# Ledger of designs, part 49: designed miniproteins, single chains, continued (5)

Each design is a single chain, and the fold is of that chain. pLDDT is the mean over its residues in the fold that is shown.

## One batch from the design tools (miniprotein)

Design m17679
Fold by ESMFold2-Fast:
Structure m17679 (fold): chain A 80 residues (1-80)
Amino acid sequence: SSIEKEVEKLLKELEKLTEQILDPSLSDDEKLALLRKMDKIIQQMRKLLSQLPEDKKEKFLKKLKELVAKIQAEMKKRFG
């Protein structure tokens, strides 16, 4: 479906942003700017996910949770 393709596109954008946030050469300010951008994409993705069948929704939610966990671990290491 068009919704599923849009979710896949947003997930790829989140994966790219995650790689950028994990780059050790970036300043804390640059990482915070990327995190704000990522939060907006996550909010958009969650709205689209609510329109998918449960089986497809669960698959994408699992991938999203894995990406968020990686970022939370990096943020805790840098700022915690």
Scores: mean pLDDT 83

Design m17680
Fold by ESMFold2-Fast:
Structure m17680 (fold): chain A 90 residues (1-90)
Amino acid sequence: SFLDKEIDEFLKGLPEELREEARNAFKNNQLPSDEVLDALTEKLLNDPRAPPRLRQMSKEEVREAVRKAFEDMKKRKITSLAEFLRLLAE
């Protein structure tokens, strides 16, 4: 699906062993592990698609924003990279 392609392209920067877990967290509305949260935080700090505001935040603040975005999406049963990035921009 188009959602799978967008998620897979976004996750290319993660260590191979964490990509499947991260992909499943998005697809199944699950909260990712601490290792995946750390990897996503580092990717977002180096990703041009990431909201510019994240570059003004500490790694700990970005990690918490990522965790909260997944929690919000899980509560609303939403599976979307666009929504994830929108939540991080707010």
Scores: mean pLDDT 79

Design m17681
Fold by ESMFold2-Fast:
Structure m17681 (fold): chain A 57 residues (1-57)
Amino acid sequence: ASHVEHLPAELQQELQTAQQLLQEGKTVAEIADQLGVSPATLEAFLRYFDLVDEIPD
C-alpha cells in the first residue's frame, strides 16, 4: 500500500538477511545477535511483515 509506513533501507536489508538465515535453519536468537538487535525485536518484525509462518510466544 502506497501510504503505509516504509522501513528504512537498513531495516529492509536486515529483514532480507534474517529471512535468508531462517531458510538456512538459523535460530532467531543467532540472527538477532548477528544483526545486533534483540531477539524480541526481530521476532516482532518477522511476525509483522509475515516473513515467517510461525514464531513461538
Scores: mean pLDDT 66

Design m17682
Fold by ESMFold2-Fast:
Structure m17682 (fold): chain A 120 residues (1-120)
Amino acid sequence: SEEEKLRLEINKLLEEGEKASLEELLEILKKIFELMIEYVEKHVKDPEKRKKAIELLKEFLKKLIEALKNKASVEEIQKISDEYLEELRKVLDPKDESAELLINMLKRATLLVENYAEKL
């Protein structure tokens, strides 16, 4: 299934991210978000919701990259995550099972960023 492939690819990237330098972590985050955007393009049927979800994912990635580069606190990263995850839940159809998969993958990507910030 496409969901299983996405989960496996993201899991591999998350594992690579645990030992990553800042530069490597930035590249890993970009790859994770690119995979999630591609998934949204294929699976979110409503064009308006699809567009909004992709825009939110792009903004979320940008904010996480800026946070890492600026040595933001774990609390600041958590606030960014909470805001974008809440907005994505409002945009995505509750009947779309793929919405929960995306939210769970984003939570794991954010945790990777938080864990990196704690090491600083």
Scores: mean pLDDT 86

Design m17683
Fold by ESMFold2-Fast:
Structure m17683 (fold): chain A 70 residues (1-70)
Amino acid sequence: SAMEEELQKKALELWREGVITKDLEKLKEALELAMKLHPDITEEKKEEVLKLFKENPEKLQKEVLETLAL
């Protein structure tokens, strides 16, 4: 529980920093941590997200904000 909470916090911090600074390495680290917590996040899904971010980082930022608004 506590370990999962710390991993989620770290993944979220890396994700936020990566999205704000457009740092692909931080996004990759965040997704790798998320994969340890969520078995539904596959390697293929990780690569898809990273590709979309490279092609259009603004679109990913918008989609993340829309998801958080739910």
Scores: mean pLDDT 74

Design m17684
Fold by ESMFold2-Fast:
Structure m17684 (fold): chain A 73 residues (1-73)
Amino acid sequence: MAERFREAAEEFLRAAVEYLRATGREELIADLERHMAGLIERGEELAETDPELLEEGIRLLEEGLRRLRELLA
């Protein structure tokens, strides 16, 4: 579960960074990377304490990635 959350978060981060570069918002990249790293670390903790919440987080990241890819197209 934690591995799937990490993969979903990393995919989302890559697409989000691409979007920020494409729109000239490079100043937001470092903050986004820092926040996503924190979410990944918390996801590893949640895998042991609340796997249902982690699964919901994966669904939200996958939905966010889908919407972000629509913006990049």
Scores: mean pLDDT 81

Design m17685
Fold by ESMFold2-Fast:
Structure m17685 (fold): chain A 58 residues (1-58)
Amino acid sequence: RVSAENLARYQRARAMVERYVAQHPEDAALATLRHVAAVAGLSVATARRAREQLEELA
């Protein structure tokens, strides 16, 4: 399980990236888990676990 702090960091980074690609649709193909992880300051493995945890909660 991902800590609440890292889960929140992933959520904020994902929202920022989604907002950016909505304004810059030409960059949508660059919006990957790796990029979201980098924005959040997390490893890709931690970001993937955070994504899985959020999908479980939904």
Scores: mean pLDDT 77

Design m17686
Fold by ESMFold2-Fast:
Structure m17686 (fold): chain A 89 residues (1-89)
Amino acid sequence: PLYKITLTVTFETAEQAEEGAKKLEEYLKSFPEVKDVVVQVDRERSTARIGALVEASEEEAKEIAEKAKEFAESLPGVLSVEVEVEKVS
């Protein structure tokens, strides 16, 4: 099955949002289950939105989402992290 994991991460500064988005993209790409990663950075709101397409079981997709949330929360200047997991197919 395919799942979409979406992370919305708000940072103190636009620079931290850009750096954090890059690190999150690289982190998510380290999972063999992750097939694609799309990144959008809103510099005015210092927010990064990362979408990952994951080919895995529901349990594995949720585990990857949890690990990604924990990783995001460890990044410099993070104010909030929101995570969504949606079944695509």
Scores: mean pLDDT 88

Design m17687
Fold by ESMFold2-Fast:
Structure m17687 (fold): chain A 77 residues (1-77)
Amino acid sequence: SMEEELLKELAEIEKKLLARLEEIKAKGFSPENQRAMLAEVIRALDEVLRLMEKYKAPEELIEAVREQRARAEELLA
């Protein structure tokens, strides 16, 4: 189903994000590395939003992801 395909692609985005966050964490603790991790989260949320729109996900789920992205951008600012 389209829902199963969406979940599979979301899982791949999550896996790649977690791998990138671990690579940044391995470089040590710094404000620059914290901002880099947050930037990776924002990039992943952008990809999730594109995917949700492609698969015509429920509006409420799309809005929830947009709220998460907005909160992440506030933390980066």
Scores: mean pLDDT 85

Design m17688
Fold by ESMFold2-Fast:
Structure m17688 (fold): chain A 72 residues (1-72)
Amino acid sequence: SPVVEAIRKTMEGEEVDTPEALLLREFVEALQKKDHFAYLKSTLELMDLARKEGMEALGEVQSLLAELINKK
């Protein structure tokens, strides 16, 4: 899954310039800055991209985003 792969690579510190990786960086930055609007927007956009790839991709993205939230 392109969305899941971009998320995993970005979480591992790989520099990826895809739209999915950019959205994940915005999500992480929003969490760090406690920017509720940017957090909601980036979450919804990542979830929409995952939904277009299928139910398994949606579930994996939900799990990865929950792990990022729960580690802080």
Scores: mean pLDDT 77

Design m17689
Fold by ESMFold2-Fast:
Structure m17689 (fold): chain A 74 residues (1-74)
Amino acid sequence: EKEKLIEEGLNKADEVAREISADLQRRIAEVEAQGAKLTPEQREALVQQVRDDAIREAIKKVNEIGKETEEKLK
């Protein structure tokens, strides 16, 4: 049923968002743990890069789920 396929897609999107959020927090903590070895500029750049990567990954994953769900509905 179409409703079930949409619900499965939404559940996958929620799981991906949770995984990306946890990974983002871990990567930021890793950058912060290097604090004394990095300049303030390097630390800010790495944190921003990690956040940008997480956003791009989330968009890509959610778009893939949406496309797969749409194809199954056809």
Scores: mean pLDDT 78

Design m17690
Fold by ESMFold2-Fast:
Structure m17690 (fold): chain A 86 residues (1-86)
Amino acid sequence: KKEEIIKLADKTLALLSRIAYRAEQRGELTDEHRERFAEIGKKIIELAKKNDLETLQKIYETLQRALREGKPVDEVIEELEKILKE
């Protein structure tokens, strides 16, 4: 249902923002990282628009693991970009 995918997209974008915020707090976030996070955010919105629930769930789970494990921002961005390139 459209409402469910919108909620998942919102949660996914919130996690993406939290990861970026924590990286900024550690002084690890460059302007290049900000631009790449912005592009990833746009693609998450497009996935919701296309009703691509499977890819969106995979991104959400990847972000949850990254946040839980404290993964380096470069690794997180690379993993997300790889999923989005499918």
Scores: mean pLDDT 84

Design m17691
Fold by ESMFold2-Fast:
Structure m17691 (fold): chain A 63 residues (1-63)
Amino acid sequence: DARLAALEAFSQQLQQGKPGEGREAARATALANGLSEKEAEVITLEGEFMHHMIGGSEVRTVQ
């Protein structure tokens, strides 16, 4: 799954404390799996949003 592979690449870079490199890794992985540059950008933004929501909200915000 191209989207899953891209998000996994993003997560790997986040675990190393490099979210900027995560964006590039996610884009490269998405493109390598046949997605367009626009689709790769959307997946990268989704990964950033998920990181923010999970890392900040899950610990501090109860729903």
Scores: mean pLDDT 65

Design m17692
Fold by ESMFold2-Fast:
Structure m17692 (fold): chain A 88 residues (1-88)
Amino acid sequence: SELVEITEKEIARVRAEKDDETQIRYLEQQKLNYQSLISQLQKRMPSLDPEKQAAAEKKIADLNQVIALIDKEIAELRKRLEERRRLG
């Protein structure tokens, strides 16, 4: 999925340019945006023809995969922050 590839590149960019706390806030905001988009697609789905419904379902699946990548990155960032706080 192009959306997954774009998200992986965005995560890599954010890692290079931002501190861990700023990265977490940025990624949490991106997650909220994607969750909102899923909700909008789900609301529209009953009104679509079967071909457009299939496309919307695939888009929701791709968005859920992107959210899973974001959640994994947030978890790793939070682990690093906890380790730093524990060490000083």
Scores: mean pLDDT 84

Design m17693
Fold by ESMFold2-Fast:
Structure m17693 (fold): chain A 71 residues (1-71)
Amino acid sequence: SAAERREILDAARTLEELVALPGVGPEAVAGLRAAGITSVEALRATPLGGLQLVPGVTVETARALSEARHG
């Protein structure tokens, strides 16, 4: 659920912990780091459109990350 995704994002200390989110694999985390998104705080500051441009981040993954921020 959206609430479960929000709890996962809120509990995350590192980007690697985000693999607990449905649709988020290690390729997405590697893509985020390569794009300069190296912390959970930087991820929260990145808009959905910016996330969708990251190699390894699918539309579904970007949506899951965005929905986790809004609950």
Scores: mean pLDDT 77

Design m17694
Fold by ESMFold2-Fast:
Structure m17694 (fold): chain A 87 residues (1-87)
Amino acid sequence: SASRDYAARQLDRLLALARQEGPDQADYAEDLRQAFADEATLRKLEADRYEKYGKITGNEDDELAKISKEFLDRLAEAGRAAREAAE
């Protein structure tokens, strides 16, 4: 999906930045990576996104950017939960 493709491209960028900038970016990138490994979480978050997408009106580019950010933030939260559960 477009959200998954966007998240994958951003994950590569975040992993590259994490190698240069420090722990906060590394944690976020790791959380995203963990969420990507969990297919059930990905499918649920994509379904939630598609349910919301059909209700969007106005500037489509800005709304798509907001949805993509919300999707990434939800992936990071899910990845954090998965990482904590693995401890």
Scores: mean pLDDT 59

Design m17695
Fold by ESMFold2-Fast:
Structure m17695 (fold): chain A 97 residues (1-97)
Amino acid sequence: MSQEQLDEATLALGVMRAYLAARVAAEAGDAEALREAMRRTFEWLKETLSPERVREALEAVAEAAKAAVRRAAEEGRASEETARAMEEAIREVLEEA
């Protein structure tokens, strides 16, 4: 497998993990669980991806997590207040990375 194929597979898996974790956390109203899941995903991406791909991947993963949170709110599975708290948590973790 080429490094490019490995990086693409790693990014896709990271996006899926973040989306699912954000969905579960939003439905549970647990912003700290989301922060911990995002930090673990970011650490794994930093260890697995080529260095030049890391920032792009962290941003893509953060956007996927925000999309999951918005979807949960639109479906009535999370309150708007919870969704805003989750979006802020994602922003803070990305800024710390």
Scores: mean pLDDT 85

Design m17696
Fold by ESMFold2-Fast:
Structure m17696 (fold): chain A 85 residues (1-85)
Amino acid sequence: SELDEILEKLIDKLKELSKNPSPELESEAARLLTEAIRLAAEEDPELANQLLLIQEERRERVLAGEPVSKVAEETAKRLEELLRS
């Protein structure tokens, strides 16, 4: 599905961001997460809610000064675990 394609691309971009932090990759990851939430809201409201929580938690951690690379790595892992549930 379109949602699955966007989620796979998001995970790939987060893994790339964890290795090579850049404003461009951060912007792409944020855009993909927003698009995934929009698509999930139509197809899987429970997943949409989990993605919203991940987005807010990620935002809070970055604002608290945690390394973007570490937050991206852990977010990618959480998304992979969530999709296997």
Scores: mean pLDDT 85

Design m17697
Fold by ESMFold2-Fast:
Structure m17697 (fold): chain A 89 residues (1-89)
Amino acid sequence: SLEEIANKLDILAEKNGGVKLIVQEKDAPADFVPDENTFKATVLGKEKTPIKLLVKAETPAAALYGTAAYVIRNELVELPFGITIESAL
């Protein structure tokens, strides 16, 4: 069920231009340079401790769907959760 949801979200991300990279902000390389296609994703679940991710995607919609798939597939947050997407620049 969760894998099926994650796969559907990946398809939606691809339909919206696709995602090139997703990494937790804490694990980002020191030489990471944001560009116009870099987004900050904040994921907030039941415990209210936010998970912060850096996402390189063609559109905000792709960043949103890709982030949702990523956190579900990697079991970082239990459903339900909220996501906010903002430009890194």
Scores: mean pLDDT 86

Design m17698
Fold by ESMFold2-Fast:
Structure m17698 (fold): chain A 71 residues (1-71)
Amino acid sequence: MSDEEILEIAEKISKETGIELGHAYAAVELVVRHPDKSADELAEELVRLPGTRGLSLSLAKEAVELARKLL
């Protein structure tokens, strides 16, 4: 998947959930790297990333689930 395709999906997630674009981008990257992991596992991984400080687990899960739906 190209960086441009990831960015387009991230922009849709950011608009839908209200999270920062960088957080949405990280969510899409995690889903692309780990297609077999559950949304709960990926949400927990997302909130542990240094660039996602302040992102709630519930919003992280919503972003991951939406990323899976859009991929």
Scores: mean pLDDT 83

Design m17699
Fold by ESMFold2-Fast:
Structure m17699 (fold): chain A 76 residues (1-76)
Amino acid sequence: LSPEQQQMLRLTQRMLDRIRAGEPLESVLERGRREAEAAGNGRTISLMTTVEDLYDQGDEDSAIDLIERVAQTLRS
């Protein structure tokens, strides 16, 4: 994996771990946004924008599915 892909995998895995621990999705996404911006990784920032847009539209299941699919793809 490229350094950018490794950062994306780490972020998506951390977000999934937080979701499984029972952290509210809004809180998980807020923390994920801060981590993506701090890393300066454009691909990860774009992923957060897409996930946040799905959440804002009330599509929480699609938001979580996208995070899971990205993590699985990068682990393959």
Scores: mean pLDDT 86

Design m17700
Fold by ESMFold2-Fast:
Structure m17700 (fold): chain A 72 residues (1-72)
Amino acid sequence: GKEELIKRLEELAKEAEKLGLKEAAKQLRNGVRAVQDGDWVAAYFHAGAAGGILKKAGYDELAEEADELARQ
């Protein structure tokens, strides 16, 4: 549900922050706010942007997780 999606986005944001990927963490946190506001277009955009950053940094598994969350 919505609560599980928010929790998972927050967990990914913490992991991105631990990896020093501050922009990916920021995008994931923006995604949390978008989900809370019911703005699914913004949520999709922010999660996808984080996934792109993670993939470019070589964290393919975390990128796939962000992309899966972006698909709602």
Scores: mean pLDDT 81

Design m17701
Fold by ESMFold2-Fast:
Structure m17701 (fold): chain A 68 residues (1-68)
Amino acid sequence: MKKIEEEIIKKGIETAKKLLEQGASDKRVIAQARFTAIKAGLEAGLSGLKTNEIAEKTVEEVKKLLEE
């Protein structure tokens, strides 16, 4: 389970980095990273509650990237 959570967060961060390279707004970067994490969590068969928890962790990591 931990490995799947780490992979989902990594996918969200990769999505954020790609969008930032394309000149997307901070709001769009955060929204797309959250969406990527939710989609990946559901595809992995995780519950909605667990998927939302991982999505929020992904958004927190993306916000740290945007502040740096």
Scores: mean pLDDT 82

Design m17702
Fold by ESMFold2-Fast:
Structure m17702 (fold): chain A 74 residues (1-74)
Amino acid sequence: APPALTEDELLALSDDDLVRRLSAYVAATLRAAGLSPEQAEAQVRSLGDLLVEEFGVPREVAERIVAETVALYS
């Protein structure tokens, strides 16, 4: 099963671990939901903005998560 991460767990991870774990989790979750690649890409980009605005993730790290999630989903 894809790993579930809390807000506190996300903030405790290194940038590289955050990118790796969150991108894999999001890609698996979107696949399980049966979204098309186009629908998934739109949601992943919205997630990137949410990570910056709500979770205080640096924009560079959020952009890496978006790019890796899209690549894993395609």
Scores: mean pLDDT 75

Design m17703
Fold by ESMFold2-Fast:
Structure m17703 (fold): chain A 60 residues (1-60)
Amino acid sequence: RVTQAELDELLKQHAGNPAAAFQVLQGIASEAHRAGDQETLRLAAEGIGRVNDELLKQQA
């Protein structure tokens, strides 16, 4: 399960590797979806959005 603080730390740890952050967040989102954990699912979706912004920037 992921809290907002844990999400922020995860994103910091993977700031230099957004692809790895994306993979981890997808795993978290899948588990949250299966468990019906809407709070964790929303946090994972927010994190994925932030990682997609970084990936788009790096591909430009």
Scores: mean pLDDT 75

Design m17704
Fold by ESMFold2-Fast:
Structure m17704 (fold): chain A 94 residues (1-94)
Amino acid sequence: ASEEEIEEARRTLESMRRLAEETARLEQSDPRAARTLAGTMLGEAIDFARRMNREDVAARVEAVAREMDATGDWTGAARRVVELMEEMVRELEE
């Protein structure tokens, strides 16, 4: 990956981490808003993975979305997406 692609990936990951923290915070006060934010984060993560030509990662994020719908664990889903994005960014840096 180019240096510019790595910088964009790092900025996207930082944004995803902030969204995950906000999802956890909202789940305590407004579970509906937390669900909406988690859904937005999942969509953005899928789009980002596809832009990076990582369809395998996009498929894993889609699996997290299906699990989220089954379990209702919005905070857990957001955390799992951050982990997948961190792994993808680490692979780009190595």
Scores: mean pLDDT 81

Design m17705
Fold by ESMFold2-Fast:
Structure m17705 (fold): chain A 95 residues (1-95)
Amino acid sequence: GPPLEVVARVIGLTLDAIGAYLEAKLTGDPAPLIAAAKRILEELPEIAAESGIPEEVVEEAKKLLEEAIKLAEAGDIDGAAEKLLEAMRILLDGL
């Protein structure tokens, strides 16, 4: 299996994504979702290198994160959160 530190990092990012969605719903501001997606995109190469997650799963997660940012920038908080959480789900399943 992957190193426990990598698993903990992906779980932490998932909790941050859930928190960003709750904040965006409470405030009506999609900015927390954009910030969360960008942070995950920044960490994704290191996670991929250390986890053994298949390249195809990493590529799909990146696509979902980029879609989440686009939806959030358009003001679609629920659509952005759906894509962001789907990206986290496939990363967790790939571990």
Scores: mean pLDDT 90

Design m17706
Fold by ESMFold2-Fast:
Structure m17706 (fold): chain A 70 residues (1-70)
Amino acid sequence: SAEKYGQELVDRAEAGDVDTALQVLGEAFLALVEAMVNRSSTSDIKALLDTVLRIADIVERKLREEEERR
């Protein structure tokens, strides 16, 4: 399901470094676009959108942590 796939992406982004989190964010965006183009259920589209927003938050935190080390 989209919810399970989204959770797997969030877990990968959280566990990795900044580059991994950015890569996973890209994968989440592509999954969202594919769901919209294929006219997937509103529930699936919403789950993937929520996933993108959660990963974006993880990316922001990791980028701030990297900047603070400078």
Scores: mean pLDDT 85

Design m17707
Fold by ESMFold2-Fast:
Structure m17707 (fold): chain A 68 residues (1-68)
Amino acid sequence: DAEAAAGARGDAVTPEDYFRAAQKLIEALKAGPDPLTEQAIENLIARLESLGHTEQAAELKAQLDAIR
C-alpha cells in the first residue's frame, strides 16, 4: 500500500504536504519573483500530477499562472 511505502521516504511524506508546501512557495513569490521558488512550485505540481492528484495540481497551477 502507498502508506506502507511512506516508510521508505526520507524527504517527502504525503501529496497533502506537497500541496501545502507549494501554496507557501506561491505566497513567497507574491512578495518577490524568484526563479528558483517558481521552479520548485512547478516541480511540486508535476509531483502531484504524477501521484494522481490532478485537481490539486490544477489549483496550484492556476494560482501560479495568476501571479505570473
Scores: mean pLDDT 73

Design m17708
Fold by ESMFold2-Fast:
Structure m17708 (fold): chain A 90 residues (1-90)
Amino acid sequence: MKKEEIEKLLDEVVEELLRYIKEHPNITAEQLFEKAREILKKKGYDDGVAINAAIALVTAREKGMPDEVLQRLRDRAVELLLKYEEKKKS
């Protein structure tokens, strides 16, 4: 998968998780992890480190962190998803 496709996939996952949190304001960290895993696994990503990176980005957005922090977390999540894709090709 190309980097641009991974970036789009991550953005879609983050937006879905943000909607889910908004609909479920009492969601636990465990429930959020399981929802993130469900979404990512359906897209072919079953990696705990990548799942946690996506959750870190979602929680940073919920906390209103600066755009610089959000961009850094997004770049990290994209890097981890790309490494997982490369590992699957081998």
Scores: mean pLDDT 80

Design m17709
Fold by ESMFold2-Fast:
Structure m17709 (fold): chain A 56 residues (1-56)
Amino acid sequence: SKHEELSREYGRQGLAYHDKAVALKDTDPELSQKYLELSRQYYALSKEHYLLATAE
């Protein structure tokens, strides 16, 4: 379903931002923190669409 596709895509984006945040934690902690916030938002969207996919 479209919700399964969105769940996977948002999950990929969440992981990408998490990896960027980890890479920057010592060199740019302010940007690292912003990427952690984005990662959490994408994981929340991934979970939301996963739940919607299971309700279809």
Scores: mean pLDDT 86

Design m17710
Fold by ESMFold2-Fast:
Structure m17710 (fold): chain A 98 residues (1-98)
Amino acid sequence: GGEEGAERAREAGSEESAKGAKEAVEYGRKGDEKKAAEAGKKAVEAGRREGNVEGTSGAGEAAGSALLEAGGEMGKLSREVGRKLREIGDEIDKELGV
């Protein structure tokens, strides 16, 4: 769920992802689809910039739950989360010389 995703990001050490994920969950509960989506995207991007796979995944879970609660569609967000996780993987592969 949304709170679980935010907690995963926090435990993974991504404070920015955890903060954005909590904001997305709060906006989702208020029915603010636009703000929930914006906060969720910022949380996922923060995890991606930090190279934190668990933080990015947790933020994506929280953002998805928030959008569903606000009555929004997950399709675009799910694709964006997948893309950001792949970008982290590509950066790890480059550092490892693979």
Scores: mean pLDDT 74

Design m17711
Fold by ESMFold2-Fast:
Structure m17711 (fold): chain A 68 residues (1-68)
Amino acid sequence: SSIIFIVPSNLPSDEITKRILEAAKESEYPVAGFTYEGYEPKAFLEQFGILAKGEQREFQQDLWIALE
């Protein structure tokens, strides 16, 4: 299962990141993949404390669709 975020595409990148981080912390499900340009999924999520360094999680493209 994945978290699906409905976030306006016109928001600044930092605001999008904040909203994703808050929703991810409140959910037991993996965050769907950051697969668009400028976002390396593992490094990005580790940087914002969503994943522990070296943690293996399945990334899905549901978040990609929600952000587009």
Scores: mean pLDDT 45

Design m17712
Fold by ESMFold2-Fast:
Order: C-alpha cells, then sequence, then structure tokens
Structure m17712 (fold): chain A 73 residues (1-73)
C-alpha cells in the first residue's frame, strides 16, 4: 500500500505532460527517490519497456518498484 502511494505521487510529479507515461530516465529517478539502486532500477525499467519506445506507464513503474523490493535492494 505505502509503496503504491509513493509511486503514484512521484508519477504525477514526473508526468508533467499528463500523458500517463514517463521516460526510462524519469522512472529511474522515481525509483531512486524511493531508495532503490538507480543502476538496477534503470535495467529493470528497460525490461518493462517491451515496445522499445523509451517510455513506461504507471503500472510498469509500480511493477519495477515491487520487483526491486522483492529482491531486497
Amino acid sequence: MELEEKVRELFKKYDKDGDGRVSIEEATKMLEELGFDPELARELVKLYDKDGDGYVTFEEVLEAARRLKELGV
């Protein structure tokens, strides 16, 4: 619950265009703000960018955050 709330708040902050997407770099910064390793966060976010557009949705950032927490990093 708390993790999802923090991701949602940060997503709104970084999604300045209001298009429901953030860049891989913005998603990495959000995860770094949550205390995750930025290098691991960036690699994981890239894996969720299946279309290769360089952008990820809120759900994909949340999944990346959950995975990083599950890995204990």
Scores: mean pLDDT 77

Design m17713
Fold by ESMFold2-Fast:
Structure m17713 (fold): chain A 95 residues (1-95)
Amino acid sequence: MEEEAKKALELAKEAYETSDDPLTKAAAEAAAEAAEAILKGDWEKAIEYALRAAARAVGVAAKIALSKKETEAQRKALEAVNIVTNLATKILLER
C-alpha cells in the first residue's frame, strides 16, 4: 500500500508538471491528493479524492479517444488514478 501510494504520487506529480492540458492536470492533482491521503492514513479523504480522480480520468480517456493520441503525461495521470482507485477499493473491502 505505502509503496503503491508513493508510486502514484510520483506519477501524478510528473503528469502535472509535464502536461499543458487542464484536464490531465486536474486528474493528476486529484490522484496526488488521494495518494497523500493514503500515506497519511486519512481513509475518508483517500476515498473522496480517489473518486474525484476516477471522474476526472473519464475526461482524459475521452480526450485520448477523440485525438487518437496518448501523451506520456496522460498515460502517467491515468496510471496514478488507477493505483489510487485500486487502493481505495482495497480500503473499503477491509473496513
Scores: mean pLDDT 85

Design m17714
Fold by ESMFold2-Fast:
Structure m17714 (fold): chain A 87 residues (1-87)
Amino acid sequence: SMSESVSRVQIQAMRENQSASVTVVISASGDTTLESIRRSADEQVQTINELNMTISDISINVEDGASEQAIKDAEKVAEELKQQIQK
């Protein structure tokens, strides 16, 4: 079951598609830090693995008020996650 509130909208949309493959969405906003983005990404990966689904793509969602640093942090986490799923 998906229980984490931070990524609920993205995870619910993926579930409604009822696909065996899903897209991980990494959000950048004015309030996000590198650690918060990593936590959100890790929670999404854990949930996908628990559901026996595969990650087909990684997308970045830039919210209004996102700093240039927050966008770069999201890009860094997206690249780290791409390396992680190639195990």
Scores: mean pLDDT 70

